# Ledger of designs, part 38: designed miniproteins, single chains, continued (3)

Each design is a single chain, and the fold is of that chain. pLDDT is the mean over its residues in the fold that is shown.

## One batch from the design tools (miniprotein)

Design m9388
Fold by ESMFold2-Fast:
Structure m9388 (fold): chain A 69 residues (1-69)
Amino acid sequence: SEAAALRERIAKLEEEMQKLFKEMQKLNAQLAEETDTEKKRALYDKMAEIALKMMKIALEIQELRRQLY
């Protein structure tokens, strides 16, 4: 069914979101221990890239949920 396919896609995206969240937590822990300004900038940049990916996934999940009803 169309609804079953949409739910499967949402579940897969939610799993990807959890993986990105764990990566974000790891980077945040590294940032807490970092004292070098240039390395901190690199960590912030990587966190920004992950945040953008998470935002795109969140928007896709929202759109798929709208298609359910």
Scores: mean pLDDT 88

Design m9389
Fold by ESMFold2-Fast:
Structure m9389 (fold): chain A 62 residues (1-62)
Amino acid sequence: MLLEKADALEEKGKELEKQGRYEEAARYYREAADLYLQAGEPLKAAEAYSKAVQAELKAKEQ
């Protein structure tokens, strides 16, 4: 299901973020957000987009 796939992508993003792989984490968060929108979960999509933006900003700090 789309929601299960979105949850899995968000979890992968969290793991990558913990490893300091912010560019990769941002990509996974963004994909999760797109799937959350397709699944009809706009609040979860907004949270995932927020995490993607934060990860992108952290990636630019080096």
Scores: mean pLDDT 83

Design m9390
Fold by ESMFold2-Fast:
Structure m9390 (fold): chain A 90 residues (1-90)
Amino acid sequence: EKEKLIEEYKETAKKYIEAELAGDEKKKEEYAKKLKELEEKLRELGKEALLEAHEERLKLAAEEAIKLGMPEAEVEAARAEALAKARAAL
């Protein structure tokens, strides 16, 4: 169950990022709702599952930001900060 939820979260996060870049507000909102539902299910499984899902999402966001020409050092710093906040919140 946990592995399937993390995989679905990762796939949904990728689609969310694609919708955001395309300016598709409707699809962005739909995927945001799906991500929220998946986070709720992952939270029920425990901190470790939720953290793994957040790590995957941050990795996807970082990869896309680098493709768009953002400085790699800034992207990695932002990713590290977001991950630290996720760990502190859990």
Scores: mean pLDDT 78

Design m9391
Fold by ESMFold2-Fast:
Structure m9391 (fold): chain A 91 residues (1-91)
Amino acid sequence: GEKGIELARKGLELAKKATTGEEAKKAGELAALGAGLASTLAKTPEQLREGGELALKGGVLAVKNSTTSEGAAAGTAGAISGIGAIFQAEL
C-alpha cells in the first residue's frame, strides 16, 4: 500500500527532525500506522518491505530522540511493527 509507505516515510522524516518527546511520539505513531497499513494494504512484497524498513528506521530514531517514556514507547511500537512487516514480506 502506497499509503502505508507514505505514512512510514513521514514518520521517519519527523523522527530525523524531532527535538521534543511529543514530536518523537508522533513520529513513532506514524511509523507504526505506516507499517500496519503496509501489512494490510501492500500489493507487492516490495511495498511491504519498503514500508517496514521505513517504519523500523523511524521507530528507532523516535526512541533515540525521545525525551519522554510515551515517545520511547511509540518509537518502540513503530520499530516492532516495521520488523513485523519486513518478516511478512519474506513469507
Scores: mean pLDDT 81

Design m9392
Fold by ESMFold2-Fast:
Structure m9392 (fold): chain A 109 residues (1-109)
Amino acid sequence: EAKERALRLLVGTVGAVTRQALLGDAEGVRATLLATAAELERLGFEEAAAVLREAAPRVVAATEAGDAEEAIRLAREAAVEAARLIGGEEAARRVEEEVERAVEAVRAG
């Protein structure tokens, strides 16, 4: 199910970017966001993929600046907007809730 796979991918991406940003891994952040965008495009969600590609330089810049909180905020905003394009407001709300849990899980573990 392409839509469900895309939404799960967005949640996992924010979790991965949260870990990478906290470690100052700007190259990891770039690779993760671009890989997710490519997979979203493959699944048929070109507009959602474009949101991640547009956000990637800003998330990378925040990570390079040592501002992990800004990087996480930007990645979360991009994922929620991508989810809105994939499945409307319900998908956006669901991804917002799930990425909050994913971010907290990374911080706790």
Scores: mean pLDDT 90

Design m9393
Fold by ESMFold2-Fast:
Structure m9393 (fold): chain A 71 residues (1-71)
Amino acid sequence: AAAYAAQQALDIARKWAEEGDYENALFVLRIAAEKQPEYRAEFYRLIAEVYEKMGKEDEAQRWRKKAEEAA
C-alpha cells in the first residue's frame, strides 16, 4: 500500500505539471515527501523536474542534489 500511495502522488503531481499547474504539483510532492520519507528521493526528483518545466534551473539543480542525497 505504501508504494501504491507514493505512485498515486507521483501520478497526480505529473498530471498537474502537464496541465501547467506547477504550484499544486509541488504542493502534493512536498506533502507526499513528508508523509512517506522512504520515497523522498522519488518525490524530490519530480520536484526538480517541475522546476525545470517552470524554467527555474537553479531550483531544479538544488532539488536534484537533494534527491541524490536522499537516495
Scores: mean pLDDT 84

Design m9394
Fold by ESMFold2-Fast:
Structure m9394 (fold): chain A 90 residues (1-90)
Amino acid sequence: KARELAYEAVKLEARAYLAEAEGREEEAAKLREEAKRLMEEALKISRREAELGYYEAVTEVAPELAALGLLSEEEAAEAVALARERVAAL
């Protein structure tokens, strides 16, 4: 459950980032509040599982944001590499 909650929180943060880039500030704020609640719940259940879910979602989300032009390819590649390194260390 904690892993899934953290994964969903990162997906909501990505949607918030897209909404903000499109000028939808209020929608972005609501998505970030929901993401914060899910992440806080995940961390209370299991920090390790929450971190796993977070990094798994980052490996999916970073390339998607780069494809939309919201991250550079270099930023996305660095985020994915760091996430994979962190998962291997957990």
Scores: mean pLDDT 84

Design m9395
Fold by ESMFold2-Fast:
Structure m9395 (fold): chain A 71 residues (1-71)
Amino acid sequence: SEKEKAIEHLKKAKEAVENGDYDTALKHLREARKLAPEVDELVRQAIIAVKKGDKETALKYIDEAIEKLKE
């Protein structure tokens, strides 16, 4: 499903953020937004945090988006 694909992209974005690979993280976050509009605002906040180099805030919003999609 699109929801399951979005969760996989969010998990890959999380791993990329943890590794400092922000370009890869942004790619996966953008794909998650397309697949799951219901988490658009959470993913937008994660993208802003990644662009600022705020790893902790980015991971927080990615985790919140994953949990919302599992509901």
Scores: mean pLDDT 88

Design m9396
Fold by ESMFold2-Fast:
Structure m9396 (fold): chain A 81 residues (1-81)
Amino acid sequence: MSFEEGVAAIVLAIGNWAYKKGDYEGAIEDYRKAIELLPEDSPLRAVALYNLSLAYRKMGKTEEAEKFEEEAKKINPDLKL
């Protein structure tokens, strides 16, 4: 794993912790940071995009959620809602 991938994995885990606590705004910020660190075709980027879509759905931002969900599925078609 590259240094950037390692940092992204940690940031993704922090975002997941925020999401679990109901801090969807904080989770979105962390997932976006993880995405910025990862190559477009990274499996970790697909996970971060999928989790970002879930956080947007929790905030009622359905249009943004659908956009990120489709981006995640483009990288990993096996991702589940």
Scores: mean pLDDT 82

Design m9397
Fold by ESMFold2-Fast:
Order: sequence, then structure tokens, then C-alpha cells
Structure m9397 (fold): chain A 68 residues (1-68)
Amino acid sequence: MKYQAHPLLSYDTDKGILTTLSGKKYKVKIGESVYDEELKTTYTVKSETEIEVKSTSGTYTLTLKPVD
């Protein structure tokens, strides 16, 4: 199932793929983090519907909604 909060930010739970705000795709499991060098942003998949975004301008949590 795919979840999306922002036009560019989504997580596919079946494939374990996070699409970041830069449009890059990473293999990330729930509880894991990935760093996107283009935006200097760290993404942590806290749950199926919750992503923590830590950037140079601040930290915030986005709630994802089911798309499928």
C-alpha cells in the first residue's frame, strides 16, 4: 500500500520504498532513517503513516494517507 502527504513525499509499505522531497527513492524499513544529500535532509519512517523530516531549517513530522 502507498502513503502520501506531500506531492513529492510518499512511502510504499509493500516495497519498502520512500520517495523523498527531492524525488529520490530509497529502500527504507519502518524504524530506519535515510539521508538525502540533495536537500541535506534526514527522513525517518516512524510508522506506515508517519515520517519524521529533519532538515537544516527544522524538524517536522508528516502524516501520510493511503493512496491505494
Scores: mean pLDDT 75

Design m9398
Fold by ESMFold2-Fast:
Structure m9398 (fold): chain A 94 residues (1-94)
Amino acid sequence: DLDKAIEYFRKALEAAKKGDSEKAIEYLQKGLGHAMRGLAASNLSDAQKAALAQQLYDLARKAAQALVKGDYEKAVKYLEEAIEVVERARELAA
């Protein structure tokens, strides 16, 4: 479900651009859940799964913290980086 993760992170990004922290966090959580399931179901090595999961958890935490503080520009940056991580994971898993 890496495609679903990208879809939800893009929805989180749009909510963040509108200053809607509640919806951005909701979509961020849904995106992270799909990303973790997609990584677990992939044929990537355990080391690759662990590294990508760690990056996504770190970026999601930073994005959520920025959203809570109203730092929407930082939240957008971290969400864009999270999308790039999932896109790389999808490419590697193909």
Scores: mean pLDDT 87

Design m9399
Fold by ESMFold2-Fast:
Structure m9399 (fold): chain A 92 residues (1-92)
Amino acid sequence: GDEIILSANQLKAHLEKQGFDASVSVNGTTLTLTITATNPNKVIALTLQLIGLELEGFDISVSLNGDTITATITAANDDELIAAVNALMDAL
């Protein structure tokens, strides 16, 4: 719903404020986040934070290709996806 789109836009703005190029797309209760960083150490740090969230029980799949991270977050419902987005904003 509209709340998921708002949360996705907030996540994008949060990452852009930190100096990342970020794009976010939503399909149902699945959010795909693509982050590009010019600093390899930031890419590693972001990847480790995303893995940490997967270990905390969020359904997050992470792929790394050079300086680009693609993360796919799958939730059972809108509220769970918003919770995952908030956890990402707190971690990143």
Scores: mean pLDDT 79

Design m9400
Fold by ESMFold2-Fast:
Structure m9400 (fold): chain A 83 residues (1-83)
Amino acid sequence: SLINEGRRAMAQGKFEEAVKLFEEAIKEKPDGEAYRNLGDVYSVLGKNKEAAEWYDKAAELYEQEGLTGLAERARKTAEKLAK
């Protein structure tokens, strides 16, 4: 899957490739997991404001999916990074 390929790219330090893979995953199926993975890669790159925006988007989608605990985790992470 594109999510698994993106996570492998992150593990190898290929962050730009990971972004492209997660963006393709979002195009196929926009869900909370895909946006959270995009937030994770931007966080690793030190792009905290962008990471926070992606985590907020992940939280919105997790709420739509009924995954309230994951939505709360994503919002808390976004709040910490936006400081």
Scores: mean pLDDT 85

Design m9401
Fold by ESMFold2-Fast:
Structure m9401 (fold): chain A 55 residues (1-55)
Amino acid sequence: SPLARLEAVLREWARSLGLSDEEIDALVAQARALYREDPALAEELLRGLEEELAA
Protein backbone atom coordinates (compact mmCIF):
# COMPACT_ATOMS: atom_id res chain seq x y z
CA SER A 1 0.00 0.00 0.00
CA PRO A 2 1.15 3.63 -0.47
CA LEU A 3 1.02 4.17 3.30
CA ALA A 4 3.28 1.16 3.96
CA ARG A 5 5.72 2.39 1.29
CA LEU A 6 5.66 5.94 2.71
CA GLU A 7 6.39 4.58 6.21
CA ALA A 8 9.29 2.42 4.94
CA VAL A 9 10.85 5.22 2.85
CA LEU A 10 10.41 7.78 5.63
CA ARG A 11 12.09 5.47 8.19
CA GLU A 12 15.02 4.89 5.81
CA TRP A 13 15.38 8.62 5.08
CA ALA A 14 15.21 9.63 8.76
CA ARG A 15 17.69 6.94 9.83
CA SER A 16 20.11 8.10 7.11
CA LEU A 17 20.03 11.55 8.79
CA GLY A 18 20.91 9.99 12.18
CA LEU A 19 17.54 10.57 13.84
CA SER A 20 16.73 8.58 17.00
CA ASP A 21 14.17 5.77 17.01
CA GLU A 22 11.84 8.05 19.02
CA GLU A 23 12.14 10.83 16.41
CA ILE A 24 11.57 8.35 13.58
CA ASP A 25 8.44 6.96 15.30
CA ALA A 26 7.10 10.52 15.70
CA LEU A 27 7.63 11.23 11.98
CA VAL A 28 5.89 7.96 11.03
CA ALA A 29 2.92 8.88 13.25
CA GLN A 30 2.69 12.26 11.47
CA ALA A 31 2.86 10.54 8.06
CA ARG A 32 0.03 8.15 9.05
CA ALA A 33 -2.10 11.14 10.11
CA LEU A 34 -1.32 12.94 6.82
CA TYR A 35 -2.29 9.85 4.80
CA ARG A 36 -5.65 9.68 6.60
CA GLU A 37 -6.38 13.41 6.07
CA ASP A 38 -4.89 13.96 2.60
CA PRO A 39 -3.76 10.78 0.81
CA ALA A 40 -2.92 12.72 -2.39
CA LEU A 41 -0.49 14.98 -0.50
CA ALA A 42 0.96 11.92 1.26
CA GLU A 43 1.63 10.28 -2.13
CA GLU A 44 3.36 13.51 -3.29
CA LEU A 45 5.53 13.38 -0.15
CA LEU A 46 6.41 9.73 -0.87
CA ARG A 47 7.48 10.63 -4.44
CA GLY A 48 9.65 13.50 -3.16
CA LEU A 49 11.33 11.28 -0.56
CA GLU A 50 11.97 8.51 -3.12
CA GLU A 51 13.58 11.07 -5.47
CA GLU A 52 15.74 12.46 -2.63
CA LEU A 53 16.92 8.98 -1.58
CA ALA A 54 17.71 8.10 -5.24
CA ALA A 55 19.87 11.23 -5.65
Scores: mean pLDDT 81

Design m9402
Fold by ESMFold2-Fast:
Structure m9402 (fold): chain A 87 residues (1-87)
Amino acid sequence: SEELEKEILEALGRMYYWLGKKLYEKGDYEEAAELFEKAGELFEQAGNYEAAAEAYRNAAKAYKEAGKEEEAKKLEEKAEELERLAE
């Protein structure tokens, strides 16, 4: 069940990540950032630190485009931390 729960979290994370990419491409940066952040949280819960770090990095990029510099910095720092935990 733990393994199945992890797979479900990863699937949800990929869905949020895909939606975030779509909104980013349309210039809806703030909403894209929120979806990338949700994807990061889901990947982190699943123990997929590499995917989580990438999602948080994309959330930071989107927050930067939206003018939310403090939110971007926080997520950049979190992504760097998770990259150290990933292979």
Scores: mean pLDDT 89

Design m9403
Fold by ESMFold2-Fast:
Structure m9403 (fold): chain A 72 residues (1-72)
Amino acid sequence: PPPDEEEIQEALARMTIAVGVATGMSEEELEELAIKFIERNPESEKAKEAAIESLRRHGYLEAAERVEEYLK
């Protein structure tokens, strides 16, 4: 069966951040990229969590905290 829409959004969130990191985006650019992705997918709690987790996994802890605060 096709993947769940939530699973697709989760995968896209992780991939988007990973590509940003791989292309040499700054921490501020990655923060903006994550916020923009979340704003386009406001109904997906999994996408929000995945974007924040991806930032943390790549060592951008400050950007991850700022994105998390933005969502409060």
Scores: mean pLDDT 79

Design m9404
Fold by ESMFold2-Fast:
Structure m9404 (fold): chain A 71 residues (1-71)
Amino acid sequence: MSPEELAALRAISRIGNAFHDAYSTGDIDAAVEAVRRTGEEEVRRLREQGLDRAADEVRRVVDGMVRSVEG
């Protein structure tokens, strides 16, 4: 696995954990906010590290999760 693929998977796992913790309370708005907040932080960190492809992948996953919960 490339460093970018591994970084993206780690970021996605952290976002998924944040979503699961918030969603388990039954608060969908809190779950969406947790995904957006954690996703923005992870994308920022990846871009600061020069891992632009990992950042793009994480952003796609975040957008998909938000769309799935809101749609």
Scores: mean pLDDT 81

Design m9405
Fold by ESMFold2-Fast:
Structure m9405 (fold): chain A 58 residues (1-58)
Amino acid sequence: VEEIIASLTGAAREAALALLEALAAGDPQKADRYGVLLAIHDPEAALQLEPFVREALA
């Protein structure tokens, strides 16, 4: 996860960091929102992070 985030810049990185904060807070609605925002800015990064998001919300 850290490697994926480290490769991102700008709006994609901000969306990914906000997604991780939402997951840490246990907020699935915010996680979904920031996940969509990440997919808009960097769809490849969003796909790579999807398994980790599913595990964190399980």
Scores: mean pLDDT 77

Design m9406
Fold by ESMFold2-Fast:
Structure m9406 (fold): chain A 83 residues (1-83)
Amino acid sequence: MQELWRKKMEELYKLAVEEAEKLLPKSASEEEREEAVKKALEAALPYLKKAAEALKAGNVEEAKKYFEEAKEKIVEYLRELAK
């Protein structure tokens, strides 16, 4: 369970970094990109908490659903920020 959480969190962080690099203006500083990634992950926190609860209950399918919702929130936040 802890290994699945670590792998999913790593995937989400990698996604946030890649999306921020693609979507943010070329003039954005490294600090601005890092802050955008941090804020995107914060926007996903409610879904990540639900995923953690599902994993504690042994419900891997429910946890995967919440990880997918967290991924959507990360992308949504970065797209709105890039406008």
Scores: mean pLDDT 80

Design m9408
Fold by ESMFold2-Fast:
Structure m9408 (fold): chain A 67 residues (1-67)
Amino acid sequence: MVESFSALPDAVGRQQQAVVERMERLLRGEPPEPEDDPRVIEAVEAFKAGKLEEARKLLKEIYEELK
């Protein structure tokens, strides 16, 4: 198995945290950027519209792709 000194587990965790961090920034009113995943933007829009289940579903899908 991959050990903690490997960059691979760190990279996966970093990717997941980057998605959360970016979503929180967008929720705070930061403009979307070209590097943003369209699904992250869609999840933020769902969150702002009060569609928490849809936002959660989109985040889960993004995380599954990162795994």
Scores: mean pLDDT 68

Design m9409
Fold by ESMFold2-Fast:
Structure m9409 (fold): chain A 97 residues (1-97)
Amino acid sequence: GAEEAGRAAEGAAEAALAAAESLTAAAATAAAIAGIGAEVTAELAGKKSGNEEAAKYGKEAGEYAIKAAKAALAGDGEKAREYAEKAREYAEKAREA
């Protein structure tokens, strides 16, 4: 339930940080896929377990990972890093919920 949402969010944050550091299309694509996965996992976990706090934070982590991926594809390393750090922050909150 909530543990799956937290793990998916953490994976998305790690992929986003890798995309921000490398600025490669491959890393950005991986971060976008991981972010989408985190959003879907958070929605399903929230509906199944009733832990809406973990679901909310997991979704936020996924959304920021996707934003980091888009910034990385645009070559904006500063914005990619800012969004990746936000993804990490929300992934931590999802794990604590």
Scores: mean pLDDT 83

Design m9410
Fold by ESMFold2-Fast:
Structure m9410 (fold): chain A 92 residues (1-92)
Amino acid sequence: ALEAIREAIEEQARALEAMGLKEAAREVRRLGEELIRALEAGDAEKAAELARELARLVAEAAREAGLELSEEEVREAEERAAALALKALEAL
């Protein structure tokens, strides 16, 4: 579970770098590292919060790259990310 999350974070950061969004890529790696630490600590509330923040950062970077994302789609991505983080914590 944690290895898959690390891999997904790194893939997302590389995708942002390929789009020229180097600052967003750095923030994804920073938040991803914090998310992994929260998951390793068993901090469900912090993990869910960081997962939402990470999903919003990725969505905002995608909008900056020219993708049309509604605020509703961003909120759905945030909640899906939080649910996946909590499910990963339960699997640890």
Scores: mean pLDDT 81

Design m9411
Fold by ESMFold2-Fast:
Structure m9411 (fold): chain A 89 residues (1-89)
Amino acid sequence: MEERLRLEIELSLARMQVSVLDLIENPTEEDLRAKIEALVRAARAAERLGEYALAAEEYRRAAEVARELGDEELARELRERAEELARLA
């Protein structure tokens, strides 16, 4: 139960961080990297909670931000992970 609660808190905090970063109209590279990190943290927490559909969605969003940064390799890896998790949902 403690592990599940920690994951639920982590997921909530990561999703809140993403929401705050989404308010930045002219994000810097640092802002975009922070958003990717927050989205990946949310995705991992969701995955560990068995929320595969949510995890897939967060990885897809992270892939989009990585593409915006011009990191095509990271975007591909994140998209592949999202597709894998979507099949488990």
Scores: mean pLDDT 86

Design m9412
Fold by ESMFold2-Fast:
Structure m9412 (fold): chain A 61 residues (1-61)
Amino acid sequence: SAMDLEKIKELAKQIAKVLGIPFEESYRLLLEAYEQNNGDIEMAKMEASVKALEKKREEEK
C-alpha cells in the first residue's frame, strides 16, 4: 500500500543514517526484503538491517 511504501522510505532513511550507507542502497535492500517476506515490514526491516551490516563488514575487511 501507499502507507507501507512511505514507511519503507522512512526506515530506509533511518538505516542509511545509522549505518552510514547510501539511501538508495538501504531503500533497495528494504524493498527486496519486503517483497521476499510477502509485505511484512517488520521482517523486511530485520533482514535489510542484517544484510546492510554484513555488507559493511565485508567492505571493512
Scores: mean pLDDT 79

Design m9413
Fold by ESMFold2-Fast:
Structure m9413 (fold): chain A 89 residues (1-89)
Amino acid sequence: MVLLVVGVLLLALGLINLGVLVYLLVSSATTGNAEPPSWLKPLFDGFVLFNKGVLEALGLPRTTLTLVLVSAVIVVANLLLGALLIAIS
């Protein structure tokens, strides 16, 4: 049961970060005119800040491309690990 719960939580985190990634891509395509609803903004800003912190720790430039790439890696890692944990349980 523990592995199933952990897997579900990782999938949920992956889906949340996927939503942030999709929003970043849409915002980039629309020159930043797309804003998240005010009630989601703190969660969105938190994930963006975390991804920027990862870029800084790795010494990578803070560009839209590097943010998208780091976010994509985090999404894939969370979804893959979550799916594997659910499959094993």
Scores: mean pLDDT 69

Design m9414
Fold by ESMFold2-Fast:
Structure m9414 (fold): chain A 67 residues (1-67)
Amino acid sequence: DPELLEKLRKELVEKAEKLAEKFKEADPSATATIEVKEDSITLTITTSEGVLTETVDLPKAVEELLK
């Protein structure tokens, strides 16, 4: 369902932005990049302690919601 996929994408981007803000608040040197693709969203956060990468597969996330 394209409409459900679009809604999920919007919600996940919003959550990723909030998560990035929390990391920047804890570590002012931290940088965050959100990459939005047709079928995935990737959040990369670089901190003084290292690099954290989280990827969400949008079709798989929709499938999990329909269970």
Scores: mean pLDDT 76

Design m9415
Fold by ESMFold2-Fast:
Structure m9415 (fold): chain A 71 residues (1-71)
Amino acid sequence: MEEEGKKLVEKAIEALKAGDVPAAVRYISKARELFKEVNPEAAELLSEALRHIANGDYDKAIELLQKALEL
């Protein structure tokens, strides 16, 4: 489950860098569901990333996604 969640976060980072915001949001949402019970700290970072995406702050969102991969 953690491995699958991390792959989704990697895809989300790639999608954001490509400007595919809707794809990134879908990947982050799925990863957050997978991490909620197993890695709550990563799930919290993913929730923060979604808030920054909603505000158009994609650079900050990418930083938070990268931090989630290290947990």
Scores: mean pLDDT 84

Design m9416
Fold by ESMFold2-Fast:
Structure m9416 (fold): chain A 64 residues (1-64)
Amino acid sequence: SEEEKETLKKVFEAALRAAQLRIEGKADQYTVEEIAKEVGFESKEEFEKTFRDAFGIPLSELLK
């Protein structure tokens, strides 16, 4: 559905944001919840489930 496509797009935006923060040496200054909100998720739990479903790993692994 279009809703599922939009949700997946937000998840990809979050992955790119985490990668950028790691490159800049700022990953430790941001939480998963903050990144989830930046890409338009209302809840951290909904975001984490969707991210794991898409990538097979949690976003927190990209912020380490």
Scores: mean pLDDT 82

Design m9417
Fold by ESMFold2-Fast:
Structure m9417 (fold): chain A 60 residues (1-60)
Amino acid sequence: SSKHKELKKLQEEFAKEMSELDEQYEKARKEGDEKQVEEILKKAEELKKKYAEEVEKIES
């Protein structure tokens, strides 16, 4: 597929995964699970980094 179609799919997948992590984060915060909160935040940062790298590869 074209670079534009690939980028669109990547953006949609990233948004979905981030939304799921955000929901898990809110639940963990309400339950006071500090360790789970920290793990989710780490996963979110890793996902953001991976997304940025993949976007750069497609757009370069």
Scores: mean pLDDT 84

Design m9418
Fold by ESMFold2-Fast:
Structure m9418 (fold): chain A 62 residues (1-62)
Amino acid sequence: MAPLEDEEEATRVAEELARKAIEAREAGDESKAAAYATAAAIALMSAGLGERALELLREVEA
């Protein structure tokens, strides 16, 4: 995946991946949930939104 430097685009990609992580978590597939959450965090970090990435990871775990 190419780094996303646009904050709005990175946020949209991260939100889509976070939704898939939550769905996987609800289905009991923790490994898929972690993979999607990690991808979402990477998208946010590539745009300089590291603090937002940490919040997203906590939301998926909760």
Scores: mean pLDDT 75

Design m9419
Fold by ESMFold2-Fast:
Structure m9419 (fold): chain A 58 residues (1-58)
Amino acid sequence: SVKEETLKILKELDEIKKNGGSAEEVEEAWEKFLSLPSSPEATQQIIEALQEYAKELA
């Protein structure tokens, strides 16, 4: 699902943040994020994933 794909990308970014990953890894994660569908349903799933991720970061 779009939510699962978004969470995978956010997990990659979290791992980069924790382990000090490369600029290339950050760019790859951002490219994947920007490639996510932009339909209303997909956007809702992306928002849900971001909220879940933000809660884990807090």
Scores: mean pLDDT 76

Design m9420
Fold by ESMFold2-Fast:
Structure m9420 (fold): chain A 88 residues (1-88)
Amino acid sequence: EKAREEFQKLKDEAIKKVDELMINAVKSETVEEIKKYGDEALKFVDEAEKRGQELGYTEEAKRFGDFLKQSVENTVKIAVKRAEEKAA
């Protein structure tokens, strides 16, 4: 029971942290800054996935991690293109 509660809390914290980092990435004006937020988000997702696996939720943690990584990569790609198109 405690492991399940801990895993749910881990997922919630990961989603909130990634969302915060992605908001910062979208607001960033430089490609370098956007990529830094993206890398930080991906590292956080990797840690959350690893922790979830350690709690015994191997398949669910992997699926969660894969989904969140795809979301991060898509957001970063869009933000990078926006920054590159910005004239100033």
Scores: mean pLDDT 83

Design m9421
Fold by ESMFold2-Fast:
Structure m9421 (fold): chain A 70 residues (1-70)
Amino acid sequence: GMPAAAHAYVVEQLLLVGDLVDKIEKTRQEAKAAGLSDEEIEKKVNETVKELQPELDARRAAIRARYAAA
């Protein structure tokens, strides 16, 4: 049914977001542990976000394509 398909779609989106957030937070925590300034941490996190954007877009497109036929 539609509710089950919607639930599966949301779960896959949450798993995608969770994986990418974990990568971003790992970068942030490693930079913080290395003693970088708040400005340097922010810059490194922003660069990581930019690097991950194509992966995010591709994985979102794949999830949407999987559910587009429903």
Scores: mean pLDDT 77

Design m9422
Fold by ESMFold2-Fast:
Structure m9422 (fold): chain A 69 residues (1-69)
Amino acid sequence: MSVEEAQKVARAAIEALERGDTVAARRGLLYLVEHGEGEIKELAEKALEALDAGDVETARRYLEKIVEL
């Protein structure tokens, strides 16, 4: 996937987390893990692990790192 596409998906996932829609956020993260490479995939995997552990703030921080790429 392109960096621009990953940034768009990451922003949508952050917006989902802001409204409490963890299901939509998780779908976005799964998409980034499945289609991402290198740093995008690594950050998405860490965000997904944090979200599955109930740590929404840590998940958001990793998504913000993808947006900053």
Scores: mean pLDDT 88

Design m9423
Fold by ESMFold2-Fast:
Structure m9423 (fold): chain A 91 residues (1-91)
Amino acid sequence: MEEELLEEAKKHLEQAGEYNKKAGEYGKKAEELIKKAKEAKEKEKELDKKEAEKKVEELKKKALEEIMKSAEYTVEAILHISKALSLKKEI
């Protein structure tokens, strides 16, 4: 029984690791989009203001979507860590 609980805890920690990796990947995508939004805003002085504002808002929306995905994967990772910790208390 203890060996089965240890294997379940290990599987939850491995799944948490995978979700943390995905969260990190989406976080990096968000950072790149935020950087592009800042660059687009700086070019606002050289471009049509309405076109620049539309591009900035589009990049911000995409960045928010990537931030939300990163947050969702972080929550999944925390839930799996929580399950592993709960199993440890039963061992």
Scores: mean pLDDT 81

